# Designed miniproteins, single chains, part 88

Each design is a single chain, and the fold is of that chain. pLDDT is the mean over its residues in the fold that is shown.

## One batch from the design tools (miniprotein)

Design m2933
Fold by ESMFold2-Fast:
Structure m2933 (fold): chain A 96 residues (1-96)
Amino acid sequence: MVEEILKKALQYLFDNNPEFPKLSDEEQIEFFFNVLDLDGDGVITAEELRTALRLLGLEPSDEEVEEIIRLADKDGDGVIDFEEFKALVKPVLESL
């Protein structure tokens, strides 16, 4: 389930980064985005998402990665920008 993967990734950041709980909600989302944006180009690809989530100790299926991209990618370009990511992650962060 996509929400469960995002919750686990956020919980990992809370547990393993002492500064993360001190950030505002928007700064926490930006931090999470920057962790997933492995090449720093300002967008997240499916490959970056898969690789970064695995580095956080998660084992997302290809279907779960594709669903995250599908839910966030509102313009259909196959990548997630910061505004799309914020819209996806904000409700998950608020539910922790």
Scores: mean pLDDT 80

Design m2934
Fold by ESMFold2-Fast:
Structure m2934 (fold): chain A 107 residues (1-107)
Amino acid sequence: SLLEAAYNGDLEKVKELLEKDPSLINATDKYGLTPLHYAAINGTDKSIEVIKFLLENGADPNLGTKNGDTPLLLAIFFGSEKAAIFLDKWLRDNPELAAKLKPPKKI
């Protein structure tokens, strides 16, 4: 599946599956994880290539899981330092998207 290919950092398979069905780029599993979430969790050099491809093709880095965890937050939580640094920099370079990461109204 696209989610498994994203987790494994299999860029060629990610490209193949998205060329076949582009609507899957922000599709979620039963836990609310997107392909970008799965790529961020693994955090290998191959995963960075997948993260870059997904972001360049319309993946939304602000989508939270059912618990509200963004791809950046999962990269931090799972210790995927390179993925966390890449996503943090990408969001800082795109501040209009970072503004959507505001905490929910529960103060």
Scores: mean pLDDT 78

Design m2935
Fold by ESMFold2-Fast:
Structure m2935 (fold): chain A 60 residues (1-60)
Amino acid sequence: MKGLYEALADYTAKSPDELSFKKGDLFYVKEELEDGTYKATLIGTGETGLVPAKYVKKVV
């Protein structure tokens, strides 16, 4: 696990492999991908998917 990240804004998934989330949602980031995307697990739901890096920040 790379760390705990927090959503900076609401986001609606644009593809089946992306996560939808709300500002303040927390993610466990597993991988950092080439196109400014993280592979992450949403803590509240346990859903795993892709999150655009620009909408999240590392908190721990």
Scores: mean pLDDT 79

Design m2936
Fold by ESMFold2-Fast:
Structure m2936 (fold): chain A 58 residues (1-58)
Amino acid sequence: MIYRAIKDLESDVEDQLSLKKGDLLELLKEEDGNFWLAKSLKTGKEGLVRKDYIEKID
């Protein structure tokens, strides 16, 4: 399931992905609260993303 970042986010947190608006993400797991586990299609890195910073496109 593919999501797109709707906002820029520069993260200094180890488990969190940095996002640039328009970056594509594969959702791996819905976690409790405001974060989901995703994989960046741009970098191949896995990490937590804020669900309010991403939108489903597929």
Scores: mean pLDDT 78

Design m2937
Fold by ESMFold2-Fast:
Structure m2937 (fold): chain A 70 residues (1-70)
Amino acid sequence: EAELLARLGANLRKFREEKGLSQRQLADLVGVSQATISRWERGRGALPSLALLERLAGALGVSVKELLGE
């Protein structure tokens, strides 16, 4: 759903910026391209898999639920 992807993107950017990470640095930590991180932060692209959400949450020091805006 587009609304879920938009919430994910906003939270992803918020937690990344709070950690002082660039989009490139976060991308390198989780094994995706910088363009993929950029698309997600803009609420675009395909929703990440659960495994990828777990890697993103771990890199940012948050839970998957926090990343999804539960």
Scores: mean pLDDT 84

Design m2938
Fold by ESMFold2-Fast:
Structure m2938 (fold): chain A 71 residues (1-71)
Amino acid sequence: AEEEAQKLLEKGIEYEKNGDLDKAREYFSEAVKLLAEAGKLDSPVAIEAIRLLGKLTGNEKAADAAIKSAK
């Protein structure tokens, strides 16, 4: 799960650098979802994906909801 999520995070970062913000958001969202299902939202990969997703959406609400779901 973490290795797959890390690959998704890396792809999302590359899409962001290329200006494909919609693709970047989708990859970050999938990385968070994968780690949430694995119960690994405390991993560095999950924390970075949540931060980047929050930055792209301009809304901490989605990041907060994901973190609370892992409580």
Scores: mean pLDDT 73

Design m2939
Fold by ESMFold2-Fast:
Structure m2939 (fold): chain A 72 residues (1-72)
Amino acid sequence: KEELKKKLLELIGEILRIIGEILDLERKLEEAKKAGDEETAKELEKKIEELEKRREELLKEMEEVSKQLDES
């Protein structure tokens, strides 16, 4: 049970870190679009999309770990 709790906390921490990165990139994307920097905007959009995909994967893993913890 303790190992599952550690895993859950690690996943939560990583998810929060990714959310913070997405918010920072979204802000930079708005600035790039306002400046007309299309190349930077495209790169930022790709990074945001990759992080959103990673976040969804971690959320699914977190749900599975949480379920295992509840079933213990």
Scores: mean pLDDT 83

Design m2940
Fold by ESMFold2-Fast:
Structure m2940 (fold): chain A 69 residues (1-69)
Amino acid sequence: DEEIEKLFKEFDKDGDGVITAAELKEYLRSKGGKLTDEQVATSIKAIDKDGDGVIDFEEFKAYVTNEYM
């Protein structure tokens, strides 16, 4: 959990408790190296259930743990 919180805070530059789709896109690119814009957009849509273009901590945590733990 602390590792996930640290990762989230690295993206949450303004401390508002959410990360933007653009910030998550950069993360996915850095991890995948070869992810296309379409693949990144698909991943973001899967995480961002509300479709508002921001990802809160719980959505981010669920994604990185795969088990929602």
Scores: mean pLDDT 67

Design m2941
Fold by ESMFold2-Fast:
Structure m2941 (fold): chain A 112 residues (1-112)
Amino acid sequence: MSLDDELFRAVGTYRPGDSLEPIRDALAAGADVNARYDGVSRPGSTPLHLAAARGLLEVVRLLLEAGADVNARNDRGETPLHLARRFGHEEVVALLLEAGADTTARNDNGET
């Protein structure tokens, strides 16, 4: 598995209360925090998109500290903020806004 695949897997399998070490280890080993996942459901998503969609507040904070692009767009034009809003993760929405998320960004459906 590539380091980027390890990072996506660590974020994708994380549950609240788990150790952040697998995510930190992947980043420390050189995984690209802004790597784009070429998956079938949401292609071009970054680790930050996955964490925001899942409401993983501590993971979102860690990825932003590691240099994640808060305004990264996947192949659907979705930003992490779009996904956090869609899935009702209010604390993640607040953190992304504090980190400089663009509230005027539109996805491919014209949603902000």
Scores: mean pLDDT 81

Design m2942
Fold by ESMFold2-Fast:
Structure m2942 (fold): chain A 72 residues (1-72)
Amino acid sequence: SDEELEALFKKFDKDGDGVITAAELKAYFREKWSVDYSDAQVAEIIARADADGDGVIDLEEFRAFYARASAV
């Protein structure tokens, strides 16, 4: 399922720089689920996945977040 996770990550990471920003995450939810999250709601989602506090989600953090979600 690494290919599945990587493909999903790349759908969020539209510029291909290897990180997901709040703006990219917000845009993805609007396009795919027609859900308008506020900036504060998106920041909370990022904070739960962002282990190093840089305000973005890299592939390793994304993988760890998915593993935790599947285990709990």
Scores: mean pLDDT 70

Design m2943
Fold by ESMFold2-Fast:
Structure m2943 (fold): chain A 124 residues (1-124)
Amino acid sequence: DLTELEKELLEAAYNGDLERVKELLEQGADVNAKDKYGTTPLHLAARRGHLEIVRLLLEAGADVNAKDVMGLTPLHLAAAAGHLEVVRLLLEAGADKNAKDIFGLTPLDLARRRGDEELIKVLE
């Protein structure tokens, strides 16, 4: 079960509230907290394109390769959403570009589905 701090961390990461994320981490919220779907703060920040929150979470020890119940990593979610600078940051932090979700799809497959040529080049 998630603590109240961890629930607020997930919400702050989703909403792009950088200062609230900082406060919650300072209060001892688990940076790698998972909800019932295996979703972490890094998944939510990456999906929403919150670059500075992604950076802060990685600096705080977030698992760059965390998988949710569908096998999706933060890199899958950033690629699916078209967040090029978040994709670059995750790759620099050691994200596995060859990770497959439960359907066998990689972040590159999701970028190709978007037709985003710059994102495809980064993930090749």
Scores: mean pLDDT 93

Design m2944
Fold by ESMFold2-Fast:
Structure m2944 (fold): chain A 67 residues (1-67)
Amino acid sequence: AAPIARLDTDGNGTIDKEELKALLRAMGLEPSDEEVEALIKKYDKNGDGTLDYDELVAFFNDLAAAR
C-alpha cells in the first residue's frame, strides 16, 4: 500500500522523509523527493533515514542563516 504521511511526532521524536516533505510544503516550499532525502542525509547523524527534533532544529537554523 502507498505510505500515508505520518504528520505526528513519534514518541521518540523522529521525523521521517514523508513528514519532513509535508512540513516543507506547509511552509510554502516545494521540495522534490531527492531534495528531501539529501536534507535527511545531511542532517541525519545516525544514518537511520530520520531526523530527530535536534536535527530538525539545526536544519531550520541553517536555512535561516543561509539567507
Scores: mean pLDDT 68

Design m2945
Fold by ESMFold2-Fast:
Structure m2945 (fold): chain A 98 residues (1-98)
Amino acid sequence: SLGDQLLEAAAAGDLERVEALLAQGADVNAANENGVTPLDLAAAAGHLEVVELLLKNGADVNLADENGGSALTLAIAAGHEEIVELLEKNGAVLQTRS
């Protein structure tokens, strides 16, 4: 699906492919079987420009995966300080544990 391709492109940091897939109507909030989104994968991998593009296209900054993780928690865990600041400026908040 376009969503599966968007997840792969975001994880790879392929900015041009992310742009092309979104232009084709890919769901910016596409999720895999574990609830992981393109924003989560780009944030975890440190792909700042892909994170910016996804947020510009309406990515939900506070979507939680099946383990309660979010783009913000993944960026913090990976030490990607610039992505953490970008996500917080776009309304990201730390998810509370169940």
Scores: mean pLDDT 83

Design m2946
Fold by ESMFold2-Fast:
Structure m2946 (fold): chain A 86 residues (1-86)
Amino acid sequence: GADVNAQDARGWTPLHLAVAAGHVEIVELLLKSPGLDLNAQDKEGKPLLELQDGAGRTLLDLALNLPDPDKREKLVSLLLAYGAKD
């Protein structure tokens, strides 16, 4: 299904997949989507931007590990602008 808030077995949402793939335009579209709840919290009170996958990686961690420096810079800047924290 096209659930933008759904998590896979790794804890990855569609936003995680787009960030990991370096799809800047898709990430921008998802972050601006009214269907994406960036303030939704897990049972521990962590919002989507602070959500860790099964390896302890946040969206910001995925962006920081991109091999393309241009995509990395753009995605890190976008995530920080939307409230991602280290």
Scores: mean pLDDT 71

Design m2947
Fold by ESMFold2-Fast:
Structure m2947 (fold): chain A 76 residues (1-76)
Amino acid sequence: SQKEKALLLILENGGKASYAELRAAGISQATIDELIKEGLVERVGNNYVLTEKGRKRALEIQIEEGVKLLKEAVLK
């Protein structure tokens, strides 16, 4: 999903990303607003920053994507 993509992007970007960086990756304002509502991301100045909850969620998604890629490579 776009939320998962946004969380991974912010994680890989050192825990923060600008609106322009998120938009360049195809992440909508609605997705950013949902992440803030869920307490996964906070706005700090001109950046969107992962909370502790958001960092844990991003790591879970990273593991899920790794498992999916491994299954696709091994079970194809």
Scores: mean pLDDT 80

Design m2948
Fold by ESMFold2-Fast:
Structure m2948 (fold): chain A 112 residues (1-112)
Amino acid sequence: MLKYDDNLVLTLPEEDPLNYELFRAVLAEDVEAVRELLAQGADVNAKDGNGRTPLHLAAMLPESERAVEIVKLLIAAGADVKAKDDNGKTPLDLAKEVGNERIAKILEEAEK
């Protein structure tokens, strides 16, 4: 378990270290690592210890072009944009809560 603050708690999945590396790559804003890990079969809808998917974590990243590209990559890979974390929040709810308006708009447009 890696714990940086109450909003960015990362718990190692027991089942798949590849999913852990995907969460790490998202938090590091490493666009190329995210792309490569998804190509290797990382589960785009894996959940951390708080029920958060990689898309939930990406929605909370600081405003940057890398964060926007990661959000788009996860959506293109089949991320569930309506997934709820353990607090009942979607990635869109988290993006709005942290003030990531550009990411929030992308998530709203990705809802079908």
Scores: mean pLDDT 79

Design m2949
Fold by ESMFold2-Fast:
Structure m2949 (fold): chain A 150 residues (1-150)
Amino acid sequence: SRKEGYKAFLEGNYEKALAYYEERLAADPDDAEAWFLRGQIYYYLEKYEEAIEDYDRALALDPDHPLAASAYLNRGQAYYELKKYEEAIEDYEKAAATGDFQAYTNLGQAYYELKKYEKAIEWYEKALALDPNNTGAKENLAKAKEELAK
């Protein structure tokens, strides 16, 4: 059933979900949705290299797919976990273009790791303009300002 893979994923049965999408991709390697959904499962399994490869294929096949925005955010986060901060920024900027609040905080964090503190401050201030109660963004903004003052 076409719904079985996604049902297994929602139930947290990632091994079963992977098996369903592997069968779909063996039958149709141009199934962009199956690449996006398998990439999402690899991301939740913290298999970041495999997640990136699947998102790369999915976005190459269908860059305008309804799952593309979440794929950019998740691929950016996978790049961040692998300390590929420049690649993470490129994907987070694409996610931020959709108005995703989480992407603004992620952009601040990635620029901070690159020691681009002025850019980190800009993105944390944008995040706080949308959510003034974001304690993590407040703390990270303070740290970025301290680093810039050195």
Scores: mean pLDDT 87

Design m2950
Fold by ESMFold2-Fast:
Structure m2950 (fold): chain A 150 residues (1-150)
Amino acid sequence: EEAEKLFEEARDNFDYIAYALLYGAVLAGEKLKDKLTPEQQALFERIKAEAERVAERLSGDPEKLQEAKTLGEELSKNPYAALAIGQVAAETVEAFDKGLEKSPLEAARVMAEGARSIAELARMAGHTDLAQKAEETARLFEEASKLLEE
C-alpha cells in the first residue's frame, strides 16, 4: 500500500529526528536544572519519558541511535533553543500516539504539523540539515494523509 509505505518511511525519519531533539533537550534541561520553573521541570520529565520511548524504537539500529545522540549533543550547545524544540518534539510524539488511537489519517496529520514546526525551529537555530530532513518528513506525512483521505 502506497500510503502505508509513505507513512512508515516518514515515521522512521521522524523517530531519528525526534530522538535527536528529545536527547538534546534532556541534556539542555540538565544544564539548566537550577533555572527551570516548576512548569519547565514538569515538561523536562515528559521529555525524558518520550526520549526513552523513542530510544526503544531505535534500539534495533545502534548506529542510527548513536548518530541521533551526537546530533542531540550538538543541539544542546544552545540549551534554550534545544529545550524549546524538544518541547515541540515531545508534544508531537504524544499527539501521534493519540492520533493512532483515532486513525492513521489523524496520526499522519499531527505528524505533518509537528514536523513542520520542528523544521522552522531548527532553521531558526541554524540547523539547516535537520530542518531539511524535518521538512521532507512533513511532506511524506502530508502525502500519506492525502492518500488516506481518498
Scores: mean pLDDT 81

Design m2951
Fold by ESMFold2-Fast:
Structure m2951 (fold): chain A 90 residues (1-90)
Amino acid sequence: SEEEEKANMELFKAATAGDVEKVRELLKSGKADVNYADDLGNTPLHLAARNGHKEVVELLTKEFGADLDAKDKEGRTPADLAREAGHEDL
């Protein structure tokens, strides 16, 4: 739906920005899909991991069950993107 699409786009923005409270709000609302993938295969977890947002990564994985094995169009997992960006400790 239009509401779900909007919520998924807001989730991507919040995960990219490291906005922990907005990520929690969107996922608790039930409108956003924690595993939603963009046209490049990036999930919210990919974006948070690439940008080194440790609190968002922990929220997505430990509280909302984000898929750790999701792959982008280049076959990269969130952990691969974190490593490539220098955030191996996520």
Scores: mean pLDDT 86

Design m2952
Fold by ESMFold2-Fast:
Structure m2952 (fold): chain A 63 residues (1-63)
Amino acid sequence: SSLDKQLLEAAKNGDVDKVEELIKQGANVNGRDAEGRTALDLAAENKHYDVVAVLLKAGAVYS
């Protein structure tokens, strides 16, 4: 969905407020990009540990 795509982008960029907003709007926290990466994978790769914490609290899992 559009929300899932926005969540992946926000997580990659470290936008914690946008990540929280999108999760509250019903974005799939375990949605994957074209390469099979989740928001959690992208946040961790870019060392956005605040986003990692929010995603894990929301039920995100590593692939």
Scores: mean pLDDT 85

Design m2953
Fold by ESMFold2-Fast:
Structure m2953 (fold): chain A 76 residues (1-76)
Amino acid sequence: SEEELREAFKLFDKDGNGTISAAELGTVMRSLGQGGNVQSLIAMFDKDGNGTIDFDEFVTMMSNPAIIKNINPDLV
C-alpha cells in the first residue's frame, strides 16, 4: 500500500521536487477510482493552506484509517 502511494505520488510529482498541488492530489484520487468526496479530502490534506502536499503529508494522511475509510472502506 505505501509502495502504491509512493508510485502514485511520483506519477504526479512531475518536477521531482517532493511536492504535488492540491489540485493534482484530486487527480491522483480520481485515478485511484475515488471521485466522490475529493474536495473534502483535499482540504484535509492541505492543512497549512499552502496549496501543496509533500510526500510525508500524503503518506501520513492516506495511511490514516479515517481517510482510507472515507475513500474506500475495503482498503482497511
Scores: mean pLDDT 62

Design m2954
Fold by ESMFold2-Fast:
Structure m2954 (fold): chain A 66 residues (1-66)
Amino acid sequence: SALGEQLLEAARAGDAQRVKELIAQGADVNYKDSEGRTPLNLAVEAGHMEVVKILIENGADINAVP
């Protein structure tokens, strides 16, 4: 979905405010791209710890394979 794709990009960019807004709009925090990557995977790889925290608090699967 467009929201899921936007959430992946916001997580990669470290845009914590945009992540919160997209979740409030109904974005799936566990959305997977074609490679099985989640917003949490992208935030962790980029070192965006505030975004990691927001995603986990909103139900992100912490056991998702990188």
Scores: mean pLDDT 84

Design m2955
Fold by ESMFold2-Fast:
Structure m2955 (fold): chain A 154 residues (1-154)
Amino acid sequence: SQELLDQLTEIIKRKLEEALRNAEKLGLEKAKEVAEELAKKALELLPQLTPEQLQDLLDNTKKFEKKVREAYPEMSDADKAAYSILTLGTLAAQMYVLQGKYEEALEVLEKALEALKDIEKKEDTPFVRSMRDILEVRIESVKEVLEKKKKEEK
């Protein structure tokens, strides 16, 4: 559906703008480059999804954002940068996983983790640490799938 594509495109663009603005305030040039790369990959993958996959991604993204807003109504510049990068990395990785591209999913998650660690070094908040922990759990989940696939091919 064009409507689902437009909604996810707006979310990706908004998260990119939030990441760039807040990373700029923190003086984190590499985090800006990572955010741009993650957003570009997410936008390129988006048209390749079925309407059902687009709806699931939209629903999951909105549910997570609602939980974040309810738990953390006040966010620092570092918190906003970390959340935006987590969202972009998670969207790109989930779209790669839907295509069976687990190595590419792992690569985008690991790049997002490097950017989150740079943010944490500038401003160490409980929220930034929580975003890092979520990303580390997602990385381990993708690694487990890759390990199982390697065992099935031998």
Scores: mean pLDDT 90

Design m2956
Fold by ESMFold2-Fast:
Structure m2956 (fold): chain A 58 residues (1-58)
Amino acid sequence: MLVAKALGDYKAVTADELSFKKGDELEVLERLPGSRLLVRLNGKEGLVPLTGVEVFEK
């Protein structure tokens, strides 16, 4: 399973983005162009920037 670990807090800027907190593990559903990830956190899906997360296989 691909996971993106949050290195800091992020506040969603648009309605299609997801907010997260430092240390959150986001399930990566898809890698998108423009340095975006489609992720799932706590049953919610949304877009997050690749900046400030570390992606690894779990």
Scores: mean pLDDT 80

Design m2957
Fold by ESMFold2-Fast:
Structure m2957 (fold): chain A 76 residues (1-76)
Amino acid sequence: QLTEEQIAEFKEAFSLFDKDGDGTLSGPELQMLGTRMRSMGMDAPIQDIINEVDADGNGTIDFPEFLTMMARMTTH
């Protein structure tokens, strides 16, 4: 389970890289988000999230999907 602080930080970082405002990020945007989160002291499993997105074949992830993946991997 993610804290409200983590959710707020993820939302801020996600919105920073959501250039189109459509609520989704592509693989390269997720890589940049991962770099931003590491600079904030978060060891986010961005590579695992990218691999999950690539496995689905659509090449993008929306914010609720991203939070679900973060929550799952944080409890792992």
Scores: mean pLDDT 68

Design m2958
Fold by ESMFold2-Fast:
Structure m2958 (fold): chain A 68 residues (1-68)
Amino acid sequence: SGKETLEKLKEELNKDPRLKAELVGDKTLIVKSSGSVEQIIGLALRIIGDYPDLEVEIKGDTIIIKAK
């Protein structure tokens, strides 16, 4: 399910000390970054490539990931 994918992604991303990932409900993962804009864009592109069934939005220092 989408929730299982988001929980695994949350655990992976939280291993990076520049990132804080939190699951909101069953379909949304919010990732705050202390990194550069380039690092945020690079991470978002990687997630889109690895998880084509996820929707990814960037809002400032925050990446919002939604399961369809």
Scores: mean pLDDT 84

Design m2959
Fold by ESMFold2-Fast:
Structure m2959 (fold): chain A 72 residues (1-72)
Amino acid sequence: SREELRKELLRKIGEILALIGEIFDLERKLEEAKKAGDEETVKELEKKIEELEEERKKLLEEMKELDKELEK
């Protein structure tokens, strides 16, 4: 039902917000590591951020498809 699709959309929005918060925290840590000259930590954090950004992209595409179904 449309009501079930709306609930799923809200759930995905919550997941995206949580993921954005995690990315923000890691970006802050990345800036600290860059200032410290810790190349190893910088590389590790950049990889982690990239992985989370890909997860965010997937969730955004799923949200877009759900929104498309709801706008019928």
Scores: mean pLDDT 83

Design m2960
Fold by ESMFold2-Fast:
Structure m2960 (fold): chain A 68 residues (1-68)
Amino acid sequence: GPVLPAFDPAQLSEREMRVLELLAEGLSQREIAERLGISPATVSRHVRRAMAVTGARSREELVALYRG
């Protein structure tokens, strides 16, 4: 069956974790960029890295893993 990887904050960098927290709060890529003082393209890069580290296949799966 499908294996849901365990969410471990230690797998993410501080920046990737902060992006994921804001994403889980429902903020848009633009709002996250404004909150963190980075570009929307940088936010997208951090989301992709967080997905790669956690094994999430989508943005929705990444948020679901964070929420439990």
Scores: mean pLDDT 77

Design m2961
Fold by ESMFold2-Fast:
Parts: C-alpha cells; structure tokens; sequence
Structure m2961 (fold): chain A 60 residues (1-60)
C-alpha cells in the first residue's frame, strides 16, 4: 500500500532536488534517505523531491 503523509507546514525548496509543498498537502513517501530527509511525490502536483521528514505526519 502507498505510504501517505500530510504536510504540517509549508515548505519551500532550497535546491532543485527538494520538493516545495503547502500545509495540508498529501505526499506519497517513496524513500527515507535518512532520519531527517525523505523523498516523496506530491499527490496534488505530481512533483518528486526531497524534504525534511519533520514537516509531515503519517496518515494510516
């Protein structure tokens, strides 16, 4: 099953590899790079990128 998370805060990408999103946006987690950085696809925009894991909450 896809692992879906919800953004707790707005995030603005600082590099081209990072994903920008708005609070409340749903993301599908593709990879946990490490404890602090995950890779996801936005379910709203279809864009893929890295973001700080602390900016999201799990949806079960």
Amino acid sequence: SPRIVRALYDYTAKTPEELSFKKGEKLEVLEEINEYWWKAQSLETGKVGLFPARYVEEIR
Scores: mean pLDDT 90

Design m2962
Fold by ESMFold2-Fast:
Structure m2962 (fold): chain A 67 residues (1-67)
Amino acid sequence: MTVEELRKALRVLGEAYHDGLSKEEIKQRLKEEVSPEVAEYAIKLIDEKGVLGAMRELYAEIQRLEA
């Protein structure tokens, strides 16, 4: 996965969370807006860590790839 794809997933998560969407609505938006590979990864993080936990992990991954 590229940094650009991960940044897009983080943006989608942040916007959806700010808009008060449910976990299922956020998962649907990810499937619509990002690549299948990145959507699966982000959805797995949501299921394991919740929406805020997924956002933190995506941010950490982006920082690791940009370091």
Scores: mean pLDDT 84

Design m2963
Fold by ESMFold2-Fast:
Structure m2963 (fold): chain A 160 residues (1-160)
Amino acid sequence: AEIKAVLFDLDGTLVDTEKLNERIRNNEPFTKDDLIPGAVEAIEALRAQGIKVAIVSNLSTSVVKEVAKAMGIEPDVIIGIDDVEYGKPHPEGYLKAAEALGVKPEEAVAVGDSVGDLLAARRAGMRSVGLATGGTSRELLEQYADAVADSVSEVPALVA
């Protein structure tokens, strides 16, 4: 199917995990410098192609919204842990995001850095891209993902 949407994980995918934990612990606002390099540019490139963008995270919805504001880009849909009964690796968040975007699961690509993200995508009937920039090895990502990227900057080309 033609890809119409990309659904990003947040922690380790769009925002640096250590910086995220520091900001939450210290009750400090997020800034663009807390983002993973290339994250904003990748989202802008997808939107320029007419591809819808969602963020789906096991973090609180308020934290997801604060990070999205720090990016300076408003995603079409935000799903946090408060928006679902079951978090990843359950497919609920991805299915809710696809419904809110008005796309079928097979017209969506999920992007994440963890096995939990990739299992949730598989269970939702979505294609997936594993990011090797997180704590998961490339070899393990290749067992669960349809494609593996070394940078979020590769995502626009992989879904074109």
Scores: mean pLDDT 88

Design m2964
Fold by ESMFold2-Fast:
Structure m2964 (fold): chain A 77 residues (1-77)
Amino acid sequence: AELKEAFSFFDKDGNGYISTEELGTVMRSLGQNPTEAELQDMINEVDKDGDGQISFEEFVAMMRAMGLNLHDLVAEM
């Protein structure tokens, strides 16, 4: 029931990052269905250096910026 536990399901290598390609899968797992354009906008906001990696801190910041409630996110997982 914690964001860190949710993140770990997608952090296959245990290195503390998920790929930008996996972000779409994460969002769908949380009951969201972003368009390709919406997904690209989200990636551009969190992946400021363009390295294709999203840290746990950036993931949490993105979810809060989108106005998503932790309760709703946990219920969809």
Scores: mean pLDDT 65

